Designed miniproteins, single chains, continued (3). Designs and how they scored, part 95

Each design is a single chain, and the fold is of that chain. pLDDT is the mean over its residues in the fold that is shown.

## One batch from the design tools (miniprotein)

Design m11155
Fold by ESMFold2-Fast:
Structure m11155 (fold): chain A 64 residues (1-64)
Amino acid sequence: DLEELFKKFDKDGDGTLSPAELAKLLESLGITPDASFGELFRKFDTDGDGKLDFEEFKELMASL
C-alpha cells in the first residue's frame, strides 16, 4: 500500500516527504533514482515547497 510506504518514510510525521526520504523509499522498492529524479520531483511538487504531500506522492508513483 502506498499509504503505508509513505507513512514509513515520513520520519517527521508532518504528512510530507523530502527528496531524501522519497529516494530512500524508491531504493527500498528496488528503484534507483536516476538523473531525471529531480525533474520528476519538481513536476509533482505543485506547492513548490520542496516537499511532496500524499496526493502528489500518489501521482508521482503512478507515473513510474
Scores: mean pLDDT 75

Design m11156
Fold by ESMFold2-Fast:
Structure m11156 (fold): chain A 65 residues (1-65)
Amino acid sequence: EPEFQVGERVRAVEDYEARTPEELSLKKGELLEVLAVPDPDWVLAKSLATGREGFVPKSLLEPAA
């Protein structure tokens, strides 16, 4: 699968409930901006709807077309 790039627009493929304070809760279809890709499983992202930042599982994101 293509790797995400910093500054890329991505979309949540399903709802996600944050498990720790460092994570970001998501709604399906929510648009985000990638801020960092620190490891293969997690992305640091900013919600374009709320402006909140946090870690999100990479598997829950797809490129926004």
Scores: mean pLDDT 79

Design m11157
Fold by ESMFold2-Fast:
Structure m11157 (fold): chain A 66 residues (1-66)
Amino acid sequence: SLSEKVAELFEKLDEQLAKAKSADEALDIAQETAIEIYEAMGDLEKAEKMRKEAEKLRAKLAAKRA
């Protein structure tokens, strides 16, 4: 079910956030989880908007070599 999938994504998110080294890394992890949830819900517009924001953040992090 969608509820079970979302719960699994939140458990994965908690583990990944505990290992995050920076606020930018935590934001990237959270954005990726949000994309998966929006896709599961069929909200492709919100998924695409979030994907573009995640792409901008990743480009920024790659340029900074944090």
Scores: mean pLDDT 79

Design m11158
Fold by ESMFold2-Fast:
Structure m11158 (fold): chain A 57 residues (1-57)
Amino acid sequence: MLARAIKDVPVGEAGFLAFKKGDVLEILRESSDGFWLAKNLATGAVGWVGKSLLEPI
């Protein structure tokens, strides 16, 4: 499943994904608590992202 970032998230906490508004992420796994494990297709980085920050494509 693909999703688009709706805002910028800077590099910060370990395990969380950094991205720019408009980046396309591949959703690898959903978890409880509204976090998804995703891969940023622009950078190749993998990390957790709040699903409220994403718009499904």
Scores: mean pLDDT 80

Design m11159
Fold by ESMFold2-Fast:
Order: structure tokens, then C-alpha cells, then sequence
Structure m11159 (fold): chain A 60 residues (1-60)
């Protein structure tokens, strides 16, 4: 099934390749890019981009 995660903190989009989000936003992890970043999709907006792994927790 989809790898669902929840944002632990707000993250402002600083680069066009990044995904901005608010704390508590639900995301789907599409791909692990490296040790620090994943490619994710926002479930609320459908937007995709790079997000820091350290700001994410597994969703129930």
C-alpha cells in the first residue's frame, strides 16, 4: 500500500524542487532520494516535491 507519513513541523518551500507543508499535513512518500530527502506528494494539494526525512513520521 502507499507509504503514508505526517509532517511533524512546518516546512517552507525554499526551492522549486521542494514541497512546502504545514505541521500535521499528510503526505505519500513516492521515492527515497538520499539519506536526508524523499520525494513526496501532498494528499491535500496533489503537489509533489522533495521533503526532509527528519520532519516526517509514519502515519497510522
Amino acid sequence: GPRLVVALQDFPKLDENELGFRAGEELEVLEEVDDKWVLARSLSTGEEGLVPKSLLAPAP
Scores: mean pLDDT 82

Design m11160
Fold by ESMFold2-Fast:
Structure m11160 (fold): chain A 65 residues (1-65)
Amino acid sequence: LSDEEQEEIFKKYDKDGDGVLDLAELMEFIQDEKFKHLQKQSLIEEADVNKDGTLDYEEFKKLLS
């Protein structure tokens, strides 16, 4: 995915526009048919580097790579 595509996906699920994805927004992303094959727990654990229960755009990009 290009940087622009990754940003558009992030913004689609960032419903508050606050620049982070909370757990509910991440659950919606993983439930998308395109991403059903991803293991929610391991993905969130690896991407959530600061362990605060939210993903910023940089952490989300690592999820997609």
Scores: mean pLDDT 66

Design m11161
Fold by ESMFold2-Fast:
Structure m11161 (fold): chain A 108 residues (1-108)
Amino acid sequence: MTVTQSPASVTAAEGSTVTLNATTSEPVIGLNWYRQKPGEKPELIIYNRQFRAPGVPARFSGSGDETNATLTLSNLQMEDTATYFMQAFAVGKPPVWGQGTQLTVVPA
């Protein structure tokens, strides 16, 4: 299985909305989204496709089907500047990580 994330990088203004995409080469039974801020370890932000991890702001939302996943960040804050990784789970296969999307938030 392969995971492809797009775009590779995006720059957006504070208060705007961005959508990050991921596509898998085969159907997945589940997916998670992780955020890695500069200098920090990756942290879980969305699990089971659409559920927010504890402490994650409501402006983060996940959706998708068996082969396509979307992470939407609304009302962007400077603190949302990070690399966002999708982790996918397929039957009988080890979890696979996407290559990540780099988000840079700039002042509005």
Scores: mean pLDDT 86

Design m11162
Fold by ESMFold2-Fast:
Structure m11162 (fold): chain A 98 residues (1-98)
Amino acid sequence: MKYEELSEEEKKLIEHSMKVYDKDGDGKLSYEELRRMVEALRRELPEVASLSDEELEEILEEVFKEVDKDGDGTLDLEEYYEFTVLFARRVRERVAAL
């Protein structure tokens, strides 16, 4: 589902989620801020915790490069949404392969 297809309530949830990890307050997430998000997800989600640090870093790098369409090394709100969808999918695919 594309970001534009989300309801106003769903868009606000994505915006709130992004603000939790946006330490710079610039409306964009860096690779390091996304790494902190992945560490938080590891503590909360058994599926994420079941993968090694190396596997999670590989998924993070792959998905970040795929969604960072402007190549500036940061994700805007729409790219962040795409990141969350693709990251969750990649984690699920990797866990299913275990």
Scores: mean pLDDT 75

Design m11163
Fold by ESMFold2-Fast:
Formats: structure tokens, sequence, C-alpha cells
Structure m11163 (fold): chain A 62 residues (1-62)
């Protein structure tokens, strides 16, 4: 199933491989990359990139 998470606060991408998010934005967690980062897809924009796990709260596992 899909894992849906919510951005706990605004995140601004620091590199081309990262995803910028606004607080409250929903993402699909595509892969856990390491202990600190996930590869996520914005449900609003469809863009993909790395996001720190600390910025996300799991909302639903579909």
Amino acid sequence: GKIIAKALEDYTAKTKDELSLKKGELVEVLKVVDDYNVLAKSLKTGKEGLVPKSYLEEVEKL
C-alpha cells in the first residue's frame, strides 16, 4: 500500500535532489533512503525529491 505523510512545517530544498514543501502539504513516501531522509512525491504538484523524515508525519497507510 501507499504511505501518505503530511509536512509538519515549510521545507525549502537545499539541493536539486530535494523537494520543497509547504506546511500541511501531503506527500506519498516512495522510498526510505536512510535513517534521516525519504524520497517523497508531492500530491499537490507531482514533483519528487528527498525530504528529511523529521519534517513529515505519517497520516495514512493505504
Scores: mean pLDDT 84

Design m11164
Fold by ESMFold2-Fast:
Structure m11164 (fold): chain A 59 residues (1-59)
Amino acid sequence: SPQLAVATRDVVPRSGDELPLRKGEKLLVRERLPDGDYLATSLATGSTGRVPADAVRLV
């Protein structure tokens, strides 16, 4: 099941696969990627993308 998470900092995308985030934004983590990053959906925008594991806290 998708896991609720919160962005701990702003994320400016460095690649086309990264999801832009605002600190405090709520996310659904869909899966953990092999490199330890997450694939997540922003609850604010509905967009899905890669997020750094250190940029989110699981709830």
Scores: mean pLDDT 84

Design m11165
Fold by ESMFold2-Fast:
Structure m11165 (fold): chain A 69 residues (1-69)
Amino acid sequence: MEEIEAEFKKFDKDGDGVITAAELKEYLRSQGGKLTDEQVATMIKAIDKDGDGVIDLEEFKEYVTNPYM
């Protein structure tokens, strides 16, 4: 769990408890991956059911630990 929180905090630079599509894309790019804005938006929509375009820590944890865990 602490590793997941550390990853989240890596791109949540303002400590506001949410990440945006831009922040997620920048994080994934730093991991050696190249994702398009469209791919990042698709990932956010899969995680964020509210449709506000951001992911909070709880949604991020559920995603990385699997939806069924």
Scores: mean pLDDT 65

Design m11166
Fold by ESMFold2-Fast:
Structure m11166 (fold): chain A 120 residues (1-120)
Amino acid sequence: DLGAELLEAARNGDLEKVKELLEELEKKGESINPVDPNSDGTLTPLHLAATYGHKEIVEVLLEYLKKNGEDINVKAKVGPLELTPLHLAAKYGHEEIVKILLEYGADPNAKDSLGKTAAD
């Protein structure tokens, strides 16, 4: 499952594997934005890269998502919250990733399930 491999590569910071998998997924017409099938998780590769502080992977993922018209503000379940990649980058203190996400058009006013923004 190429989607599962992309999620793992994004989590682990394997930049070269992320690039290879994104090219393969596009060539096959498969989703470049798979969701993690964990019981409580709808985490995408962008959520994982933002959570774990993989700046270069965030940049590559944003390029592919924007080219394919994909939503970079997708919410994933994280415990009782529904969080965007911007929320996760802010929560884990990845200041440079917060700046990159905003540069690519991430919504700073997107609210989690408690009505809080990334700035809250």
Scores: mean pLDDT 80

Design m11167
Fold by ESMFold2-Fast:
Structure m11167 (fold): chain A 95 residues (1-95)
Amino acid sequence: SLGQQLLEAAEASNLEKVKELLAQGADVNAKDANGRTPLHLAAERGDVEIVELLLEHGADVNAKDNNGRTPLDLAREAGHLAVEQILLEHGADPN
């Protein structure tokens, strides 16, 4: 599916493929087997441009995976300060 391809592109940090898939109508909030969205994957990797692009396309900033983790939780654990700031500016819950 387009959603599965979007998850794979986000995990691979492939900005051009993410752009193409979103333009084709891929579900920005698609979930993998662990309940992770493209935003979770981009936040964990520190991919600032992909994070911004997903948020522009309506990504749920507070989406929880199967372990109750948000994109902000993953960015914080990985130490990606720039991604943390972007997520907070877009309404991420700091709790």
Scores: mean pLDDT 91

Design m11168
Fold by ESMFold2-Fast:
Structure m11168 (fold): chain A 115 residues (1-115)
Amino acid sequence: VNAQDSLGRTPLYWAAVEGDLEKVKELLAQGADVTAKDVAGNTTVNARGGLGETPLHLAAGAGDLELVRLLIEHGADVNARDDEGRTPLHLARATGHEEVVALLEEAGADLSAQP
């Protein structure tokens, strides 16, 4: 469950990026290491994709409220910025996912995190 690919990314990272909530839950229940760092030094839940997007950016943009909650509970940075300076809150607002917006704001999301 903690095997890393050539970039240091875990199965938990890929399940979260794919939005596979059930696989994320399964891997966490099996003791997946959320503190494992990729080659850039980012933890599993904060690993960055091709545009600097974290799993939380993708879950928030997709409106997956339960996945957003799980990622935050496991140390996701709610104020992480992608390469365009967007936070997960910006993506949730852009897509109209009001419940995700509320959850991110409760978790300390900061609108001043714009570039």
Scores: mean pLDDT 74

Design m11169
Fold by ESMFold2-Fast:
Structure m11169 (fold): chain A 108 residues (1-108)
Amino acid sequence: DLAEGEDVNARIPLDPLGLTPLHLAAAAGDLEMVRKLLELGADVNAQDSRGETPLHLAARAGHLEIVELLLEAGADVTAQDVNGRTPLDLAREAGHEEIAALLERAAA
């Protein structure tokens, strides 16, 4: 959702990674905060300075329910970080097999 929600998509000041609140909630496994931020129009496909989306962070961290919610919200499964890695690559590297299987199906 590309709707502007004032502070909902604001970059964290002095953060060299350029994270949004949605990146932090997804990485932390805060399902209720992810839901709230998406309802407020957070950009599900926002990229940090390394090209990582909230989906990359949730997949690496093993937060299956958040991965499902982000995909439902229109997360781009083909998004690549600065090293050419997709959320699927990060899930596989971290050993999160259920998330990897879900992302493989979503990419097809």
Scores: mean pLDDT 81

Design m11170
Fold by ESMFold2-Fast:
Structure m11170 (fold): chain A 97 residues (1-97)
Amino acid sequence: SAVEIIRSLKIDYDVNAKDSNGKTFLHLEVEAATPENLEETKERIEKLLENGADPAAKDSNGKTAYDLALELGHYELAEHLKELAKKYGKELIPSTT
């Protein structure tokens, strides 16, 4: 799984591991997003969420990946994160469907 691959590459780090700034892989994918790589970034984010990434995880500034996407102007990516969070049971808002 991606969790096993991440641990083998990063000395026992899981999919929710944080760097020196408290940033998870979700935060880093959002920060690296450009209009040119948006579809690839969406695919990587979906794989992270499939492997247990927490979209509600906060960095050292109290920002989630969703908050960072909004601050960086990645609005389409922010909406995609909301839909994926619902899909994988990581809802910020209770589903009424």
Scores: mean pLDDT 70

Design m11171
Fold by ESMFold2-Fast:
Structure m11171 (fold): chain A 85 residues (1-85)
Amino acid sequence: SSTEEKILELIYEKGVVSVDELAEALKLSKATVSKHLRRLKEKGLVLEPKPGKYRLDEEGAADWLKEKGLLTAVEELEEAVERVL
């Protein structure tokens, strides 16, 4: 969905995000954001490396990153995660 795309783009941009950060950025309820994050985790697109902290799954999100033309996104994602964590 367009909402899931926006969530993935924000996670890519920030490296690691919380439900609260996504809810504020997208102007959605925390319940709505959590529901989308659960579906993205089930699809293998995101991981929860720490309780309440979410990042892209480099393997599961590879096709999405390629579709967006972000061929170097894996390296950029690793750098973003290192900056935030």
Scores: mean pLDDT 76

Design m11172
Fold by ESMFold2-Fast:
Structure m11172 (fold): chain A 80 residues (1-80)
Amino acid sequence: MDTPLHIAAREGKLDAIDPNADQNAKNEDGETPLHLAARYGHLEVAKYLKADRTAKNKYGATALDLALAYGHEELAEVLR
């Protein structure tokens, strides 16, 4: 994980999110901060991020797909 936004999304730290950072930046797996928030179940971070929800990782998965795959039902409902 490379950008402060990726770290904040993975750890669920809403206050660590810089609104001027590139919210669509992709890591080594083609994942944006929104993908990581969805994978790790951080609902409030996912709601705050104004990232492209249609973005797909290396495997063609969106943030919604990851939330569903990892059992984060409330977060998946927000992303639908």
Scores: mean pLDDT 77

Design m11173
Fold by ESMFold2-Fast:
Structure m11173 (fold): chain A 96 residues (1-96)
Amino acid sequence: SALMDAARAGDLERVRALLAAGADVNEKDITGITPLHLAAAAGHLEVVALLLATPGADVNAKDILGRTPYTLAKSNGHDEIVALLRATPGAQELKP
């Protein structure tokens, strides 16, 4: 999808424009991957922040392997994104 492609690329302005046009922030591909998974895995902090600021964003979305945006950011060493996701309201499952 256009939103997933923009999130994976770190294209902040395109993500903003697509969300303003009514793109589903929680859209999933056939493997359960969301735009937030792609931005977090790629280390795009500003895109992650914008997606999390979108009303109804599922910070705890799980793909078919049970991976969340948090687990992908942590596995890829994106410490600032890990901290942001853990500080996000509704991320109770991410607390130690």
Scores: mean pLDDT 83

Design m11174
Fold by ESMFold2-Fast:
Structure m11174 (fold): chain A 100 residues (1-100)
Amino acid sequence: MKSPYSEEEIKKIEEENKANPEPVQLTASSTLLTVKLVTSLGDTPLHLAAIIGSLEAVKFLLENGADPNAKDIEGRTPLDLALENGHEEVAELLEKAIKE
């Protein structure tokens, strides 16, 4: 996808990301691979990130347009799964995404 930013600005952003690399992209990628195995259950990557309790993966998925109101085949949202698995920080982040 062609970025509207100049090549110099892109390089600066990449350098800053290298200085503070959050493992978000690797965690989100691993979550997406797991979803491909379980796609028939209607779960989104965000549902799996909530089950795992990965705050960074949840943030990454929400920033990339993941729907926090998406329901699985049982009618559960990622928030429901985060609460069920005791991931309070993930649950708070998902509640904020729903309210915003």
Scores: mean pLDDT 64

Design m11175
Fold by ESMFold2-Fast:
Structure m11175 (fold): chain A 60 residues (1-60)
Amino acid sequence: MKEELAKKLLEAARNGDLEKVKELISQGADVNYKDEDGRTAIDIARANGNEELAELLEKQ
């Protein structure tokens, strides 16, 4: 359950979907979950140049 939400959060971060990220966080998604490459949602947002999404994730 927790891992499924975290994987969806990583996918939303890759897509730059700010609204979906907010929804998943409200559902209890773990913002510190790391993918196979050791990247969190904030790492993905920063790598993609999405400063707004990175800032949102930092506030968690």
Scores: mean pLDDT 79

Design m11176
Fold by ESMFold2-Fast:
Structure m11176 (fold): chain A 60 residues (1-60)
Amino acid sequence: MGRKARAIEDYEAKTEEELSLKKGEEVEILEIVDEYYVKVKSLTTGKEGLVPKKYLEELP
């Protein structure tokens, strides 16, 4: 299993490549894309997409 993270606040996707998250939603980090974005999979919905790193808290 990849690294897990949690959304620290709500995020609304601005593009087709981004994923909307609700505060407290858990995700699996699939890929670190750049200094601003990570590709994640929502553990709640199973959807994949890009989210800004600043909206995520990495879980142990």
Scores: mean pLDDT 81

Design m11177
Fold by ESMFold2-Fast:
Structure m11177 (fold): chain A 107 residues (1-107)
Amino acid sequence: MQDEYGRTELHLTAESEDVNERLKTLRKLEKVEGLDVNAKDKYGRTPLHIVAEKPDSVANLQTAAWLVKKGADLDAKDDYGKTPLDLAKENGNKELAEFLEKLRKER
């Protein structure tokens, strides 16, 4: 389901400030086959872009790791030409930036 901004449930989950509701929604989605983790909103952002724009936290790192496990595209560019790694660096999300850089080097 997409809203007026083209956001899927994953985009809304990644945007949520409530860590407990976020993790609960991810657990429900773990069993859903064919889930499009790379869906873009009207700004070209994937759910991984949304996570990278948030403050650095263990919950955001866990959300990013879950998305990557489900096939999130690390090289996807938003409408501003930025990857999730670019956004993580710009927002000072050091642990998330290191996690994404390591994954790019290992694949």
Scores: mean pLDDT 77

Design m11178
Fold by ESMFold2-Fast:
Structure m11178 (fold): chain A 111 residues (1-111)
Amino acid sequence: DQELIDAVGKGDVEAARKVAASPDEKLRAEALNKAARNGQLEVVEAMLAAGVDPTAKDAKGNTAGHNAARAGHAEVAALLPPSAKDDKGNTPLEWAGISGHLETVKVLEKL
């Protein structure tokens, strides 16, 4: 399943469809989180349209929104819940600020 997660992280929309159809909630969460961290906008849009839970946390307690914001992927972060809290109690907006991604902060502040 790591191969599917890696393919989704590289922008493979077909791998994203296969993951989204899986009953494995952990696989879906890990794949969405990796796509968000890598800024794969089209993959994230496809997974959300397929009903993947945008609030699901990865093994580190981060949502896809946290991973996108920390990486500075403003357009991806804007698709994801802006008020979700990680294990430190921080939102995606706070992580964008902590990480110095000013354009991502501006996008998320408008949500």
Scores: mean pLDDT 83

Design m11179
Fold by ESMFold2-Fast:
Structure m11179 (fold): chain A 160 residues (1-160)
Amino acid sequence: NEEKKEIEKLLEEIRELLPSLDPEHQEIAERFIELAEKALKEGKISLELMRLGLLATRLRSKNALALIVHALAVILGEQVGALVNVGPVTPHETPKVLLLQALGELAAVARRQGDEATLEELARLLAKLLGMSLEEAREILNSSEKFSELLVEELVKANK
């Protein structure tokens, strides 16, 4: 399975980044690896989720990575972990909403850094996750207001 091999390569890339992270970020990343390996064995992880986890690690976004860990823990029925602080997360947030929140955090980091390549990758991931056009995803990620509106719409759908 080509997708499984690609996910395994992305996991190894995250492992190689661990020594460069601060201790708190390293603990969150180690928990991500543990849950991602379990999800891979159970066929419950997407390539999109794995790429989002790698981006969160590369951009040093502890909050985005913690949100992705929370999404994986929900998918697997596992504990998030005592050292993972995702801030005020509601019991009504689905894995999809948590992943969208993480994507929004990463887009904000990429915009501040002027990282157009990362913004393009995030637009492709958003388009795939929501089944929208790449052009629509680009417009949403370039506007904090449009992204906030999208997140509210998805949260409302999750509570129906």
Scores: mean pLDDT 81

Design m11180
Fold by ESMFold2-Fast:
Structure m11180 (fold): chain A 98 residues (1-98)
Amino acid sequence: LVVAARNRDLEALLAKVNEKDSNGLTPLHLAAAAGDLEMAKALVAAGADKNAKDDYGSTAAHLAANAGHLDVAKALGMDLNAKDNSGKTALDLYKEAK
C-alpha cells in the first residue's frame, strides 16, 4: 500500500484508514473482531493494511479468529500464520476459543 503518488494527501488518507486507537487497533481490527465482512472488505479496498499489528502484536486475523470469525480472515486473504507477542497464530487462538 505504498505508492506515494500524491505526497501528503495520499499519506493522510492512508493514515486515516490505518489510524490506531489507544490499544493500537485499526478500523480493520474492529471490523474483523465484529465479523463485519462488508466493512472489512471496504477498509481493505480503501488501503487498510491487512498485516497491521496492535499493541499486543495481533493482526485483524487474530482478532477475527479469537471472536470466532475465522472465515472473515480467510475471505480477506489475511496471514493466518502471523504470530502475536505470545507466539500464537490466528488458528491457535481460534482453537483455544473452542
Scores: mean pLDDT 75

Design m11181
Fold by ESMFold2-Fast:
Structure m11181 (fold): chain A 63 residues (1-63)
Amino acid sequence: EMEEVARRMREEIRRALVEAGLSEEEADILAQYAAQEAMKRAKDAEELRRLMEEHLRNALASL
């Protein structure tokens, strides 16, 4: 289910961003943004994961 995948991926992204040095508040905001944007564009759970991974990669590159 896409919603379950989005929730799990959001938590993984939040954790990765905190590990990279962001505050928990900043990481949560960015992870939620990634989930919202990916859910708008994704056709299925596989595409959702790919889009969320791309958002994480872009966020880490911007640090």
Scores: mean pLDDT 81

Design m11182
Fold by ESMFold2-Fast:
Structure m11182 (fold): chain A 101 residues (1-101)
Amino acid sequence: MEELLEAARSGDVEKVRELIEKGADVNAVDPETGKTALHYAAESGHLEVVRLLLEAGADINALDKEGNTPLDLAVRSGHLEVAELIREYAKKKGIKLKAKD
């Protein structure tokens, strides 16, 4: 859990993939922030990590303790390619995004 959050925050694509394959809970939260691995990857602009987490079933609409979704954090941090990936994935899967358009 904590290892997945750290790998996502740092953009360690290989480590994220290994942890997912070993059955890590992709929706586990940081108890201090309420952030998931997807929040940290989106906030940091790690496009490949965001893709891996979404494909592994990460909750695209997860809310941190401040009420931010991963999309909100990507937009606020200026990571437009990550924001576009999140929107594309939601559209492909028929998921309604909670983030502000």
Scores: mean pLDDT 85

Design m11183
Fold by ESMFold2-Fast:
Structure m11183 (fold): chain A 87 residues (1-87)
Amino acid sequence: SLGDELLAAARAGDVDRVAALLAAGADVNAQDENGNTPLDLAAYAGHLEVVKLLIATPGTDVNKADEYGTTWKDLALAAGHEEVEAL
């Protein structure tokens, strides 16, 4: 699905692919099997430019927390990506 492709592109840091998939109608809040969004995956991987693009995208849930209260900023910090967490 477009959502699965968006999740993969966000994890890979492919900013051009992320932009193209969003333009094609991919759900910016798509979730993988673990409930991770494109924003969660990009933040954990430290892909600053993908994170910036997703935050700027209308409809992105920047306040999503999982069942444990974990946010995309918590994932960035846990992975050591302080520049991403500081956004």
Scores: mean pLDDT 88

Design m11184
Fold by ESMFold2-Fast:
Order: structure tokens, then C-alpha cells, then sequence
Structure m11184 (fold): chain A 61 residues (1-61)
């Protein structure tokens, strides 16, 4: 949805300001949330985790 795309875009912009340690903390928080989420919410959390993983990979390069 447009709302989901906007939320992901805002989230990605916030990740640009974070350190690797902060990104790892965000990932752990999202993984915890995904475990108790509905199927629809879990899909969103998995997408957000993928964004964090991509940012961590960029910083490691």
C-alpha cells in the first residue's frame, strides 16, 4: 500500500543516521516483534529487517 511504502521510506531514511551497533539493536527489536505479529504485520517486519540487513552490508563494504 501507499502507507506501507511511505513507512518503509521513512524508516530507511532514519537508518542512514544510525551506527552499526544501533542497526543491530533495531534488527533484534524487529525480530522480536515479528515472532508475535499477525501474518500481515510479520510480512512488514520481515521487509524492514531486510532493509536493515542491506544497510549493514553497505556499511561493512
Amino acid sequence: SAEEEERVAVFERHLAALTPDQLEMVKRFLERKAKTASPEERALYERLIAVVDRRLAEMAA
Scores: mean pLDDT 83

Design m11185
Fold by ESMFold2-Fast:
Structure m11185 (fold): chain A 87 residues (1-87)
Amino acid sequence: VQERVDEVEKKAKETIDYLKKAAEEGSPEQKKLFENLAKGIEKGVELTRKAAEEDPEVGLRYAQLLESAIKEAKKTVDKYKKEFEKK
């Protein structure tokens, strides 16, 4: 359980770094979107850690939700990058 939480936390940190870099290189609209996504993931990491400390089973469920949020954030970046590259 802890090992899974640690893996998701590493992916979250990589994704936050990716979002922050994308925000610096992007348009003002992309910057706001990517910064908000990064903040959301950062908060998700905090909640997952707290949940895992209190109950490993609950922590695992939060880790699964965070993993889904990371996946959605990456898809959102890809979608908007393609949209703004064309227009």
Scores: mean pLDDT 75

Design m11186
Fold by ESMFold2-Fast:
Structure m11186 (fold): chain A 70 residues (1-70)
Amino acid sequence: SAEEAGEGINKGGTRAAIDGDTEAAKYASLAGKALNEGDFEKAKEYLEKALEASTSPAAKKALQEAIDAL
């Protein structure tokens, strides 16, 4: 669901930022914006980019859960 995806984006983006994964945090933020605009295709694209850029296992888990919820 969009709510579950939004939670995953927030958790993943916040965790990526804490762990220093600046690019992953940036893409998670863009995914959240796309989701709020109703653009699920763009949200998924940005989440996939965030996942690829992330090195944090906790951030990767949350970002993957966000993708799966779309």
Scores: mean pLDDT 85

Design m11187
Fold by ESMFold2-Fast:
Structure m11187 (fold): chain A 63 residues (1-63)
Amino acid sequence: MVGYLVEMVKDLNTSNPAFLSAKKGDKVLVLKEVNSSWVLAKSLVTGKEGYVEKGALEVVEKL
Protein backbone atom coordinates (compact mmCIF):
# COMPACT_ATOMS: atom_id res chain seq x y z
CA MET A 1 0.00 0.00 0.00
CA VAL A 2 1.05 3.60 -0.60
CA GLY A 3 1.17 5.44 2.73
CA TYR A 4 0.59 4.19 6.26
CA LEU A 5 0.32 5.82 9.66
CA VAL A 6 2.99 5.10 12.30
CA GLU A 7 3.95 6.39 15.75
CA MET A 8 7.42 7.41 16.93
CA VAL A 9 8.71 5.02 19.64
CA LYS A 10 11.65 7.31 20.52
CA ASP A 11 12.76 10.95 20.27
CA LEU A 12 14.77 11.90 17.18
CA ASN A 13 16.69 15.19 16.95
CA THR A 14 18.72 16.18 13.89
CA SER A 15 20.42 19.31 12.55
CA ASN A 16 20.17 17.95 8.97
CA PRO A 17 16.89 19.06 7.28
CA ALA A 18 16.89 15.88 5.12
CA PHE A 19 16.11 13.83 8.27
CA LEU A 20 12.91 14.01 10.31
CA SER A 21 13.04 15.44 13.85
CA ALA A 22 10.19 14.14 16.02
CA LYS A 23 9.27 13.23 19.60
CA LYS A 24 8.23 9.88 21.06
CA GLY A 25 4.47 9.47 20.57
CA ASP A 26 4.28 11.73 17.47
CA LYS A 27 2.18 10.43 14.59
CA VAL A 28 3.89 10.35 11.18
CA LEU A 29 2.68 9.34 7.72
CA VAL A 30 5.08 7.09 5.78
CA LEU A 31 5.14 8.35 2.18
CA LYS A 32 7.78 6.05 0.66
CA GLU A 33 9.95 3.12 1.67
CA VAL A 34 13.51 4.11 0.68
CA ASN A 35 15.31 0.88 1.63
CA SER A 36 15.11 -1.94 4.23
CA SER A 37 16.10 0.44 7.10
CA TRP A 38 14.77 3.90 6.07
CA VAL A 39 11.51 5.56 5.03
CA LEU A 40 10.49 9.03 3.89
CA ALA A 41 7.83 10.27 6.31
CA LYS A 42 5.78 13.39 7.04
CA SER A 43 5.19 14.53 10.62
CA LEU A 44 1.49 15.12 11.34
CA VAL A 45 2.60 17.36 14.24
CA THR A 46 4.97 19.73 12.33
CA GLY A 47 4.00 19.01 8.69
CA LYS A 48 7.68 18.54 7.75
CA GLU A 49 9.02 15.65 5.66
CA GLY A 50 12.27 13.79 6.15
CA TYR A 51 14.00 10.43 6.32
CA VAL A 52 13.54 8.32 9.44
CA GLU A 53 14.85 4.88 10.44
CA LYS A 54 12.23 2.09 10.59
CA GLY A 55 13.44 1.04 14.07
CA ALA A 56 12.08 4.36 15.44
CA LEU A 57 8.51 3.62 14.21
CA GLU A 58 5.53 1.46 15.22
CA VAL A 59 2.74 0.89 12.68
CA VAL A 60 -0.60 2.30 13.93
CA GLU A 61 -2.80 2.23 10.82
CA LYS A 62 -2.47 1.14 7.20
CA LEU A 63 -4.13 3.55 4.73
Scores: mean pLDDT 75

Design m11188
Fold by ESMFold2-Fast:
Structure m11188 (fold): chain A 59 residues (1-59)
Amino acid sequence: MKRYRAVADFEDPSGSYLSFKKGDLIEVLEELGDDFLLGKSLETGEVGLLPKRLVEPAP
């Protein structure tokens, strides 16, 4: 399972993107080009789009 870790807090009040906090683990479901991922928060269980620049690969 491919996992990423958030490098910063991010909240989207529009609900179009996944909200997360620095250090949260996110499971990668799909890579959507160079800018975005479709991910699942392992903290909340929510699924959504997130900016790839705000996460880093986790072992």
Scores: mean pLDDT 79

